# Designed miniproteins, single chains, continued (3): the designs that were tried, part 7

Each design is a single chain, and the fold is of that chain. pLDDT is the mean over its residues in the fold that is shown.

## One batch from the design tools (miniprotein)

Design m8208
Fold by ESMFold2-Fast:
Structure m8208 (fold): chain A 95 residues (1-95)
Amino acid sequence: SEDDQRNGLVRILTGKIGDIDATIDGLQQEAKENPSKKSQLQQLIDQLNQIKKQYEEIRDEVLKDNMPIDEAKKKLEEVEKQYNQLMDQINDVLL
């Protein structure tokens, strides 16, 4: 049902936001342990915060019934591609 899909999307979006918060905490810790990477890590944190904001905006619109489920799924897919590319960059920096 549409209600089941909406509830599922909200859970996915909430989980993704939590994952980003955990990643930011990890990058902040890495910046303390490796000050030479601090500037690069801050840029990655800023990009994670921008992706987090996009997930929060999609979640807010879904919760308010202001966005069709198919549109929300499409936006989530587009943001997920950005998130995956950023996570690849983060993993390279943490090596």
Scores: mean pLDDT 89

Design m8209
Fold by ESMFold2-Fast:
Structure m8209 (fold): chain A 77 residues (1-77)
Amino acid sequence: SDADRAEDLATVRRIGDNILRVAEEEGLPPAFRARLRAELDRLEADVAEGRVSVSEVIGRVLSAIGDIEDEVFRRKQ
């Protein structure tokens, strides 16, 4: 329903904002954070349009988290 989609969108936005905050607090490069923001903005748009399943949303969120982990580990090596 439209109400369920609005709730899902609000949840995805909250998760995305938290992911971006962690990337900023970790001091990740501006170019990396810009790419991450663009990917999360695309995810929000896809959810708003009903283009993605719940499993696809979970997969894309986990991929964003993995990108942060990879960048943090790359900077420590």
Scores: mean pLDDT 83

Design m8210
Fold by ESMFold2-Fast:
Structure m8210 (fold): chain A 58 residues (1-58)
Amino acid sequence: MPKLSKELEELMKQAAEKIGEATGLDPELILKAIKEQAKSMSEEELTEQLKGLLDSMS
């Protein structure tokens, strides 16, 4: 994947860790769920959602 996919992977990992901390769920399971949702979303929509989520949890 190009560099944009690497950036999305990092954002997904950060979101999974933040959600895991907030919910007490396994971050690996959350990351899997995020990747599943990513298949149904555009790269732009996914990036916006992940950034918004991280901002709201910071």
Scores: mean pLDDT 74

Design m8211
Fold by ESMFold2-Fast:
Structure m8211 (fold): chain A 92 residues (1-92)
Amino acid sequence: MLQKIIEKLKEFAKNVDKMSIDEILERLDEIEEELRKAFKNDPQKQIEVESQVTLIRMGITSYRKAGDEEGAKEIAKKGVEQIISFLEEYLS
């Protein structure tokens, strides 16, 4: 299950520059729901990953509000890569 989410996150990171901010936020919400389901039996890790997604969303919306579309996309990429690293470490 988590390996499929990691592959989806890798594709997401590759495509961020081709997406609108609204599409990025929608994709982030979809992945958050998949992560919530994947960690349904590990409440502590569920909270940790949901917190990471929340920080990414806050960063994206903050940069968008400032009119910095490139900054919003950069924070999305870096945040997604950070979640990938978290999930890969969890699987180790």
Scores: mean pLDDT 85

Design m8212
Fold by ESMFold2-Fast:
Structure m8212 (fold): chain A 77 residues (1-77)
Amino acid sequence: LSPEEREALRAEIIAAARTPGSLERAARLAHQLLRAELGDRFDELDEEQLQKYLHTLLDGQLSAETIRALARLILGL
């Protein structure tokens, strides 16, 4: 994933997570980004670790409630 593709994907995740009804889309995009960044290490993350990683990855732009919802949706994929 190029730096430009990573930044575009991150921006799209944040926008989707802030759009009512688009949280599942945000979760799929976040899953794609996490797999690209972490590879097999992604499978080692529990819900709490995933929440902390998402908060950092998305520059703290989303509420704790939204991060928790995203983490749960991602783990259910």
Scores: mean pLDDT 82

Design m8213
Fold by ESMFold2-Fast:
Structure m8213 (fold): chain A 73 residues (1-73)
Amino acid sequence: SQSQVNNHVDNIVNDMNSISQTMSPSQQSYINSSITNIRTLANYMISQGVPSQQIINYINNFRNRSIDDANKM
């Protein structure tokens, strides 16, 4: 459901914000951009009728890649 996806996005955003507090300003900026992209992607996939579990899996992968990329900056 849209509610399930929205709740998951909020949890991921809170997690990413917590992690970013220990990062440099440039890394924090990157994570903030990634959070915006996650919200945009989730809303787009919902609008396209993508199944909630598939959206959640994509968001989880995007979150993990974003953290990994930030740590390599």
Scores: mean pLDDT 89

Design m8214
Fold by ESMFold2-Fast:
Structure m8214 (fold): chain A 64 residues (1-64)
Amino acid sequence: MKINSVEELVEFLNNSPTGILYLAKSEQAVAASPFPEDTVIYDGSVEDLIEAMKQSKAVGVTGV
């Protein structure tokens, strides 16, 4: 899944059972993730990511 807005990122984070989001740069990186259901393609700003984390139940964000 590719995330295109802060609102979509907040929704994804709130629906994550672990509260952890894995960020990938490509579909191949998503497929290679140990947690593909919690892995999204996001190439937006760090500021938008921080704002989404503040508005969600997210515990953490990491890259894959």
Scores: mean pLDDT 70

Design m8215
Fold by ESMFold2-Fast:
Structure m8215 (fold): chain A 92 residues (1-92)
Amino acid sequence: MEEAERLAEEAIARLEAIDPEGAAAARETVRGLIVRVYHLLSYGEEEEAERLKEILTEQIREKLREAGASEEQIEEALEVLEEAVEEARRVA
């Protein structure tokens, strides 16, 4: 739990550097994505982790767009999320 929350906070901090308003709008969804994916991977539920990642990543994209993020900011944010998910997979 501690490790998953650390990864979530690191990802959120990186998103705030890209777009503070988008990061604020997506904060809870980003935290939910990283924490839940970490737990699913820790239990060996890789298919459920990938499904959840797809659903929550799309929700985050929508929240960022609604907050006024540019396509470039959205692409950078999604790269941060992908890196955070891969780090969660590495430490789970």
Scores: mean pLDDT 84

Design m8216
Fold by ESMFold2-Fast:
Structure m8216 (fold): chain A 128 residues (1-128)
Amino acid sequence: SMEVEELLKKLIEAIKNGDAETVKKILEELEKLGVDLKEVFTSGIASPVNDLNAQDPEGRTALHLAALEPNVEVAKILIEKLLELGADPNLLDNRGKTAYQLALEFGKEELAKFIKELMKERGLELKE
């Protein structure tokens, strides 16, 4: 629909601008409209649209890409939603790294701590 297309365009702009509050509000609005957020998160990856564990040519999942987001607040929102939707945080990219390990490698200590605490809260095993 035109409303969904407009919201997706606004979501991309909010992510680019580091507008974490707007990112969160748009994701909530898309869910209210019945949009499958799995399709939203996999739209940039050449694999089945409803598979959150789909990997790009670098072996990166949506979780890996979220961990690489420059704005830490936006990254936190995306990672929390992806884990809520059932994304596997222990999948490895082509360098043998999880999303957590990428956050550590890029010096994103706050994000790495957030991922670790969120995984513990959800009963998920953290591969280190």
Scores: mean pLDDT 81

Design m8217
Fold by ESMFold2-Fast:
Structure m8217 (fold): chain A 73 residues (1-73)
Amino acid sequence: SKIKEIVDELLNAAKKVIDEGKLKVSKEAFEKAIEALKKAYEKEKDEKTKEFLGLLLEVSKEIEEYIKEKEKK
């Protein structure tokens, strides 16, 4: 899927920015953003938009885990 390719590119780009120390986002701020995205996903009635939001939520959760690992080290 072209959408999955875009999602993977976004995930890789985000990890690179985190690794370079360019992203000044706290874990707490990112967790709040993920919660907002989750609520948008749960409220969405359009099938295609919901599918897209689901993919963004998946990528966001992987970025969250990556940030947690970087903070642990």
Scores: mean pLDDT 71

Design m8218
Fold by ESMFold2-Fast:
Structure m8218 (fold): chain A 98 residues (1-98)
Amino acid sequence: IKLLERAKELLDRALAAIKAGDLEGAIKYLREALKEVEKAIESVSKDSPVYPLLQEARRHLEEAIKAAEAGDALGAISHVVLALAYLEQAINILKEQE
């Protein structure tokens, strides 16, 4: 859970950076969030209900980074919002299992 909560904090910072026109700062936060999601994927069973949600969050983070690197702020925001939705679903499932 702490890894996913850290990833969400980093994505909130990335969104703030994109809105401020700081795409370089946003890319740094997105890359850190991706690392936290990848660590979470390594820590869960492939049979876990959160595994496919974490894989979708990872995919959208990779697309958000590509969009930001291309200067596509709206595309980056869209993919960050989708990644956040998948992370929130995963966190809710994990909290119910505690």
Scores: mean pLDDT 84

Design m8219
Fold by ESMFold2-Fast:
Structure m8219 (fold): chain A 98 residues (1-98)
Amino acid sequence: SEEEERRAREDALAEKNIAFWEKIHPGLARQARLDYEVRRRIREEKERLENDSSVTPEEKQARLDAEIARAQAERDAEMAKWRKSVNEKLKKILEELK
């Protein structure tokens, strides 16, 4: 119950933080959303595995490790797209300054 309340509070705070950045700086809002999604996916997978008595501890660890790797890879791919977008905009600015 206390852990569930803490989780709900953390989620609400993350959502408020993202909403704040969306109004001020869309790029930082994007980063905050990606970081939150990684944490949320790991937490949800861990909870699912903890409640599944049919899965061995070894299989639980393997599935959790796989989800962590997947969530991190997806986060990194989205950050790479954002970096490319920023670099292309910077290249155009530099070309205009010549």
Scores: mean pLDDT 81

Design m8220
Fold by ESMFold2-Fast:
Formats: C-alpha cells, structure tokens, sequence
Structure m8220 (fold): chain A 71 residues (1-71)
C-alpha cells in the first residue's frame, strides 16, 4: 500500500533523517544530514523496487551514524 516511514538518529550535534515514501511498486529513500544549527550538510535520494521496512531505514541511519563517529 501507499505509505511513508521516517527514522531519525543523532550523533553528537549531527542529526540524520532517513525517510521512505512508497507509491505503487517503487520506494523513494531520502537521506538528510544536518548540523546543530539545522544547516544541511548532505542529502541524497535513492529509488528502489518494492517495500522498505522501518528496520531497513534504522539500519541505514545506524550505518551513517557509525561513519560520522569514525571520522
């Protein structure tokens, strides 16, 4: 069905937001990384076939968070 899922993770003063929007047989995944001032540091979009679960979005956010912490 049509749906929208969102996950947010914080690493120090950095906020990672991963959002999935499903329509038909495709899902758009939007990733947004912001600093403590709310300034956009990075954004990206990926389109996939099929449904994405909240657990998939949480995994994406966690991988990004780990990458930021390791810098």
Amino acid sequence: GMGELEVEKKVGDTTIKVKARSIGDTTDIDIEIRNSKGELLWSGRSTTRGEVTKEHLENIANVIAQSIEEK
Scores: mean pLDDT 78

Design m8221
Fold by ESMFold2-Fast:
Structure m8221 (fold): chain A 86 residues (1-86)
Amino acid sequence: MEAALLERLDRYEEVVDQIYQQAMNSTDIETQKANLRALESILEQLKGLRELARKRGVPQEVIDRIDELIEKIKKYIEDIKKKIES
């Protein structure tokens, strides 16, 4: 179960990095906003996953991995928001 969850987290990080790169490389405000919404959606999914993992007694190392990804997404969201507001 932990191996499957870690694999899912790796897939989330790959998608998150791709969305961030698309937003930061775009000059189109609507594309930036669409990618921002996508990251916000993934952030909510990961928060739900963290709550479920905690309730099921998943090892702390897996919770830490989810927390690291959540913090990365929060930073990416802030970067995109600054780009849109500039």
Scores: mean pLDDT 85

Design m8222
Fold by ESMFold2-Fast:
Structure m8222 (fold): chain A 64 residues (1-64)
Amino acid sequence: MSLEEIRQKIDNGEATVEDLEKLIKWLEEKRKQLRAEGNTVAEQIADYEIKRLKELLEKKKAEE
């Protein structure tokens, strides 16, 4: 499954815990690359998305 498909599932409320964990992991790795490259704006955006996804993940786990 592509990352874009996972994002679409999140928008539709269909994302599983596993989908969220995969997207978070990818974004954390991407954030590290952006930080190393000095792309501060993209790094901040990635950090913001990671925080939001982790909060959504905790809510999703609480529903289980």
Scores: mean pLDDT 77

Design m8223
Fold by ESMFold2-Fast:
Structure m8223 (fold): chain A 66 residues (1-66)
Amino acid sequence: SMEKEYRELLMKSMDYGVLAVHHAATGVALLNEGNVEEAKRHYEEAGKYSALSNALNKKAQELLAS
């Protein structure tokens, strides 16, 4: 059903959102330790997962609009 497909897209979006938060938190911890280069890599991964989360959420919204 459309509702099942919508739920599946939202669940995947939330999973990527959790990964983004974990990478951002790890980046903050590394920055506090003075490890700037590793912190940058984790912030880049956080941005990547945040973008994936947003893209899936947009697809879910478009599914309901159809």
Scores: mean pLDDT 90

Design m8224
Fold by ESMFold2-Fast:
Structure m8224 (fold): chain A 93 residues (1-93)
Amino acid sequence: GEEGAKAASEGALKGAKASAKEGKAVGAAATGTAGSGGSAGTLIYAKRGDTEGAAKAAKEGGETAAKAALGSGSKKGAEAAKKGGEKAEKAAK
């Protein structure tokens, strides 16, 4: 739960930093926001004891953040966000 949410948030932050470093500030903001949503969702499910829901929320958050990063042209940001979501899914399960 908490570890999964933290991993998803870290993935989004790494994606945002990668996008910002490439001069893509708008893409960085979108990636950060998407990752934060996934983190929040994971926490909500974790509080309910729903480990499957928490894992799914973490994975979807990472995928959404990766899609936002790709839309801004940040391939490195997308990879970081996706890996963050995958790690969060594994930790939440």
Scores: mean pLDDT 64

Design m8225
Fold by ESMFold2-Fast:
Structure m8225 (fold): chain A 89 residues (1-89)
Amino acid sequence: ALTPEERELLRGFLAGLGASDEEIEAFLAASPVEQVAFLDELRKRVEPDPELRSLSAFDFLREWAESSLSPELRAKMLRLLDYLEAAAA
């Protein structure tokens, strides 16, 4: 289960990627498989051109976290992305 701090970090991160509040709350209540599907959909909204999507969805999100978050929040987000990827595998 996600901590309140991890949920808040995910809300900010997903909002930065263009997710609505309603989509974020649905994501936080979703199964791991549904969460991964939403992250892939969100990536497609950010970059609709498939020629520019050379990275996996999770590697794209890791790069986005590295460019958009402070070092402390980036480290926490990278661990959350690893957890979400592993939970859906």
Scores: mean pLDDT 78

Design m8226
Fold by ESMFold2-Fast:
Parts: C-alpha cells; sequence; structure tokens
Structure m8226 (fold): chain A 94 residues (1-94)
C-alpha cells in the first residue's frame, strides 16, 4: 500500500483538481463539500499532524470566502498556494 504521506499528497492533489472543476462550473456548494470531505479524511489519516490540519483549515476558510464572493481566479490561486505549503509540510515528514 502507498505510505501515509503519499496518501495525503494524493488526497490534496485530487481535492485541488475537483475543487477547481466545481469553482469553474459555478458550483460553490460542491467546492465547499469537497474541501470538507478532504479535511475529514486528513483528520482520519493524520490526526496528530496539527501543522497540516491548520494549513488545510486556513485553505478551506479562504477558498470558501473567495468562491462565495465570485472571485474564482483568486480562489484557484489560494488553492495552489496552500497545496504548495501542504507539500512542504509532507516533504519534511517523509
Amino acid sequence: MPSKAEQLLALVEETRRRVIEALRAGDVETAEAILEEMLARVQELAPDDLALQRVLLAMYTRVSRLAREGRVDEAEAALEAYERRAREILAQQA
């Protein structure tokens, strides 16, 4: 089976892809649901990784706000920035 770090990285990458698709379709509710699903899975896979959980919660809060304001390009940029930060945290744990 893939490592926990590989599973978390794949989850973050898949989440970004799905959220961008939902945002471009104008479906903010689906984008928020995908982010909430991701947060729940991270808590199950890495309950003690408070640094990762904080970064992903900050991502959810900012992306949700920007999406609700119709600022799709800024929401996508925020997703990419937080994904990069999550990758850095996961790389330090590998």
Scores: mean pLDDT 83

Design m8227
Fold by ESMFold2-Fast:
Structure m8227 (fold): chain A 71 residues (1-71)
Amino acid sequence: MYVPNDQEKKFVESLKGKSVEEIVEAIKKLIEENRGKVPTSELVRRRNNLINAVVSAGLASKDELLEGLQK
């Protein structure tokens, strides 16, 4: 079970009532905002943490998010 930090919890709270497509786009935007500011390994870790936080909140399945993020 993943336990989100306060920033991840606030991000998830902002996504309540949004579609899976909107959630995927919000994750992509946050990752792109940090591209070049952190190493690629840290960027991947943050992306995975955001996916797990969204899944733990019951807003989308992991498979739905991974499929959307691969497009």
Scores: mean pLDDT 76

Design m8228
Fold by ESMFold2-Fast:
Formats: structure tokens, sequence, C-alpha cells
Structure m8228 (fold): chain A 89 residues (1-89)
């Protein structure tokens, strides 16, 4: 249905943004001295949380009226944060 296709596109766009953030974070980590990795990870998590709030505003407008879109966005956020913490260890 048009609603299901729209939901899929909005969720895919959010996942693509999260994956792009993770790829840049991994690149930054690879260039960071071991003693600075914890500080970089904490800074990147704060940056991700700020960016994710902006994405929620943008994609939330595209997702108005879509069922269960907000819980799916929160799942993407939590999965991304978990992956960032694992990479920074």
Amino acid sequence: SPIEERKKKVLEEMRERAEAFLREFERRLAATPEEEREALTEAAIREFERDFREWLLELGLKGIGLPSILPEFERIREETLERMRALGE
C-alpha cells in the first residue's frame, strides 16, 4: 500500500543516516590515539544524539500519520548507540 511504502522509505532514510554516521565514527576512531578513544566516543555519542533529534523533526514530518514509526526510530537510535559503544571499547 502507499502507506506501507512511505513507512519503508522513511525508515530506510533514517537507517541510511545512522549507518553514514557510524561509518564516519569508525573512520575517526581508526585515526584516533588509544588514549583519546573514550573521549572521542563520548563526543560522537553526544553529536549523534543531537543529529538524531534533528532527523526526528525532518523525518517525523514525512512520517505524519504512519503507524508505529516513532518506536521504530527509537529502535534505530538504540541499535546505533549500542554499536557506537561497542566500537569505542
Scores: mean pLDDT 85

Design m8229
Fold by ESMFold2-Fast:
Structure m8229 (fold): chain A 79 residues (1-79)
Amino acid sequence: SEMEKIYKEVLDLILEAMKQVSDREKILKLIGMALRAIGLYLDLEAKLKRGEITEDEAIARLQAFKAEVEAEIARLLAS
């Protein structure tokens, strides 16, 4: 599904960032981002199953979160 594809792209971005850092504090921040991604995906999947959200709305929320993750990773790697 498109939702699963975007979710995997977000996790791949975080994993690649983890490979670029050795600092414990930065690793912990990236782990926090991964946990946020997991929580969002599970929440959106639950809402989709309950008919509270459309697949297009879930995709839009995941795309917005992906943009936030990309920006946070860029800031973290620059610091």
Scores: mean pLDDT 88

Design m8230
Fold by ESMFold2-Fast:
Structure m8230 (fold): chain A 79 residues (1-79)
Amino acid sequence: LPPSPEPTPELDVTRSEPIDADTVEYTLTVEAPTPEEAKEKVRELVERARRRGGVEILSIEAERLSDTTVLVRVTLRRV
């Protein structure tokens, strides 16, 4: 089957903060009805980062902002 480029899930990165040279905390607003669905979308993005190098999820936290919006904080470390 021909590769169909699908746009990456549009995540509004509200803040990115480097903790050290290999560790970064991302705060993003994800359009999802539940925190669980928002976390799953973020995990999918981490898998794409894994293809460029080793990446480990140190923590992932989600807070519901509205019926359609979730605030997700994820801390990633390059392995």
Scores: mean pLDDT 68

Design m8231
Fold by ESMFold2-Fast:
Structure m8231 (fold): chain A 94 residues (1-94)
Amino acid sequence: SEEEIKALEKHIDVFVDALKAGKTVQEALRILADELEKDGYKSLALDLRSMAEYIPPYMGLKDFKTFLENLKPLVKSEYEKRIIDLLLKALDEV
């Protein structure tokens, strides 16, 4: 939903800051999911946790960027594409 996209935009700095602090992509996604869940966005938080569980724990920033770029054309919803675009933009800020 548009409200969930706005929530992700609001909290995306938590993900960027975690990566800048030396957290793994998996850890940074979990930190972001925790903040979204606290703000009441439980479904979005679950989606981000599912992504964190799917990727390998050692996945670096470049590998995660490639993963997201390859995933984007495979997702059917505009909502999912916007989540991917926000994560890609966040990676460019690290």
Scores: mean pLDDT 88

Design m8232
Fold by ESMFold2-Fast:
Structure m8232 (fold): chain A 63 residues (1-63)
Amino acid sequence: SAEIAKVEKEIKEARRKLVVLQTALSIHRIAGDRKAAEELERQIREVEEQIRKLEEQLRALKS
């Protein structure tokens, strides 16, 4: 369905964003930028929670 395709696209986009944030986190951790690292960790948690909710929605749509 169109709804399933939309949710799958949103999951893929969120996962791409997660990779970018994880890469930035690694760089800032190596640089010793604690404040930037903590902010990136917050953003990563937000994106991971969004992915979790989208995956739950996808499971419900496929049932």
Scores: mean pLDDT 89

Design m8233
Fold by ESMFold2-Fast:
Structure m8233 (fold): chain A 70 residues (1-70)
Amino acid sequence: PALSPKAAAGAGAAALGLGTPEAGARMVRYEGQQDGVVLSDEAAARAGAAATAAPDAKSAMENVRKYSES
């Protein structure tokens, strides 16, 4: 199950704003729940960490999509 572009964009922006992998993982999980997608703890942690490390919001969104889908 993949996050929608809207959910990925929201999670990526929030992760960048909060600045920690833990907060990023929480936001990925939250946006996934709004989208009806249940992510594993590992997938949410990977996506959150990747989004937090991104240089901009577009890259953060792309990282959330990439790592939450794998």
Scores: mean pLDDT 76

Design m8234
Fold by ESMFold2-Fast:
Parts: C-alpha cells; structure tokens; sequence
Structure m8234 (fold): chain A 93 residues (1-93)
C-alpha cells in the first residue's frame, strides 16, 4: 500500500542521486568543475543516499510513519533539485 509507494519513491531518488554522481564525474573529466566542488557535491549526494537508505530502514522497522517518511523525501527532493540546477548551470560554461 502507501508504505510500498514511499519506499519505491525513495529508491527512485537513490537512482537519481547515483545518476548525478555520474554527471559530476563527467563534468570533472571535461574540466567544467573544480576537484574541490566535485568532492563537495559528491559528498552531499553520498549523504543523501545514506539518508534515503535510513528512511527505508526506519519505515520498514516502524520507527517512522508514512507521513514522516514523505516529509523527509520531499526535503531530499528539494536538495536534489538544487544540485541538478547547479550542475545544469555548470554545463553552460
């Protein structure tokens, strides 16, 4: 039911974060971002992936509600959107 839908959304965000890590690697190879900026963004994405895995685990263990999980996932969606916007701006230079 609702719990399963939230877990699938979290998995989708993990895959999105992984894709952004590949985008960062490509930008670094092209010299379109600094090594320092690449390391900072990759660190943020690794933290997001870790947080999403914890949300899945906590939801499965009944430590958080579906509503709490949705709120956390919405906050992570905003963070991923900000990273995507930054990478898009870097690709235009």
Amino acid sequence: GKKHEVILRAIGQILRAIGLKFDIELLLEKGEISKEEAEELTSQLDQIISQLNQIIDDLEAGKITVEQAKKKIDEIDAQLQAIEKKLLELKKK
Scores: mean pLDDT 88

Design m8235
Fold by ESMFold2-Fast:
Structure m8235 (fold): chain A 60 residues (1-60)
Amino acid sequence: SGEEERRREIEERRRRLEREQSAINFQVMDARNSQNLSTFQQLQLILQLEAQLRAQRAAS
């Protein structure tokens, strides 16, 4: 379903972000977000974090 496809995309994006940042921070955030946020809200948060990472790397 579309929901399963979105969850798969979110998981892949989380794994990429985790490799770019502290694994511990993303493991903790992932566990909390799975319980408190909808799939759409989780995707929005990941998009925001990806944008922040790109900006940080560009500034370096």
Scores: mean pLDDT 66

Design m8236
Fold by ESMFold2-Fast:
Structure m8236 (fold): chain A 83 residues (1-83)
Amino acid sequence: KTYTVGVAGLTKEEAEELAKLAKEKGAKVSISEGSTYTVVATGLTREEAEELFALAKEKGANYEVSEGGKTIEKGGEEDLTGG
């Protein structure tokens, strides 16, 4: 099973840190720039996804974790789903 982690409300530096970690895990990563940065990493194992969202929580960012296309955990869901 593969996991997807989406993180929003990041600074450029925080987004680069998350993207680097995800790439080191072999994940496919996209970064989007707006008023804040959004990072989406796909193709993660559960352990890799847990590491990424733990870092996102430490940054105070909004995050969403999905397993096989279904959401299993969210933080700040109203900000993340408002798109």
Scores: mean pLDDT 74

Design m8237
Fold by ESMFold2-Fast:
Structure m8237 (fold): chain A 75 residues (1-75)
Amino acid sequence: MSEIEKLQQEIAELLKKGQKENPEAAEKALKEIAELEAQLTAYLDAHRDSLSREEIEALVKETLEKIKEIVEKKL
């Protein structure tokens, strides 16, 4: 929980800074983030009955790390 909250806060701060410094790059990053979130949601919905809580948490963390990489590379 604390690690996920920390990643979410770091991503939010990077996006806020990037949107101020480079709004066009921030818009492209937000679009890629939305696509990753949609893919995660679709996967979780399709595999809900087969996934453990630990597997769900691992997938959420992996997706947040990918989002952080996108923000860092594009902003």
Scores: mean pLDDT 80

Design m8238
Fold by ESMFold2-Fast:
Structure m8238 (fold): chain A 68 residues (1-68)
Amino acid sequence: SSRDEAIGLLVKEAQELRDELLKSGVPLDEVKRIIGEVMSEVLDKIDAGELSPEEAVEEFRRLVREKA
């Protein structure tokens, strides 16, 4: 399904962004909070039909970097 495709892409992106933020000195608890919040927001938008899997990855990346 479109949602399953999006989850696969988002999990990979989350791992890369987590490593990026940790290397930049963001505390682990803050990284987990940011990624968790943005993941929920993006998945809700996918479920509402507002984002394709590709758009979801771009939005996720943008929001995580904005909140960091």
Scores: mean pLDDT 85

Design m8239
Fold by ESMFold2-Fast:
Structure m8239 (fold): chain A 89 residues (1-89)
Amino acid sequence: MESWEVEVEMTLQPDGRLVGDLEVPATPGETKVEVLESSSGVPVAVEIKSQTPDKIVYRALARVSPEQAEAARKAPVTVKLRVTVTPKP
């Protein structure tokens, strides 16, 4: 089992959502991505955006208020994620 932390910068979308993508190499076994914290304190969800035999792209997504969206335009919003890979025997 291996785990590490990464920071992902979230970009404000035209529809008011914050989105950040993380690419993780596909390996035999289980890959988990967990939200540790965000710089803005907004609730962040992680979903799989795309999966190929070589990689999995995870998308961090937050629904934000108009005030939070304006704050994101003035300062970058980041989310800290933990990636855990459990190899198959």
Scores: mean pLDDT 77

Design m8240
Fold by ESMFold2-Fast:
Structure m8240 (fold): chain A 87 residues (1-87)
Amino acid sequence: SEEERKELALDIFNALSYLSPEELIKLAEEAGIKVEIGDKTKLALNVYNALTKATQEQLDKFIELAEKRGLIRVEEVDGKRVITPTT
């Protein structure tokens, strides 16, 4: 659902909040998610906005890439993806 997608976007953003905005942008680009980078003082907000507007397919790719890089752990509990940072 759209609500589940928004919750997932918030969960992944929070789990990766220990990364720099620049690292988050690189990860988003690899997942095909466009992030506005014109205002460098707003990079974290721009990443958050990009993730919340991303398609389910883009968000899934972003999560898969983050997990493959060892940045997060993804577990399925009661049919829901639970995302935790690895550090």
Scores: mean pLDDT 81

Design m8241
Fold by ESMFold2-Fast:
Structure m8241 (fold): chain A 71 residues (1-71)
Amino acid sequence: SAEVERLAEAVEKAIKELEELLKDESISKEEKLKAIDVGLGLLPQLREAGVPEEVLERFRAAAEEARKKLE
């Protein structure tokens, strides 16, 4: 469906934006960690909505790596 395609595209964009988020000095470490946690918390809903598991797994891996770099 068009909605599932839009959600998958949004997740792909979020993966790219994670690297940009890490480099943005205008955003606090706490705020970056909160954004990552919110994204990770949405994965069950995105899976239920039909976003491909491969896309979700790539986001999870990128988000966990980003979290480690901030800790």
Scores: mean pLDDT 83

Design m8242
Fold by ESMFold2-Fast:
Structure m8242 (fold): chain A 97 residues (1-97)
Amino acid sequence: ELEKLKEEALELVRKAVEAYFEAEKGSKKLTKEQAEELEKIAKVDASEMTEGQAKALLYQRKAAELYAELEKKDREFAEETRERMERLARELFEKKK
């Protein structure tokens, strides 16, 4: 159902922002194995990424995938969800400043 996908997308935004601040606090670099796995999933160079940066990237990708699914089902509802996701991200970044 659309409402469930919206809730999941908003939760992923929260997790992505939390992971971003974890990275800013100096999370540890990925192991070679973790970097290789992330590179398979995201098709990016992960060799210099930290655990927090990797988590943020993965949550962002999951949110984007859910958004794409919403767009296929209901474009208007997807656009409303995108606006909610952007507003939530801004609010969370403002609180942590």
Scores: mean pLDDT 75

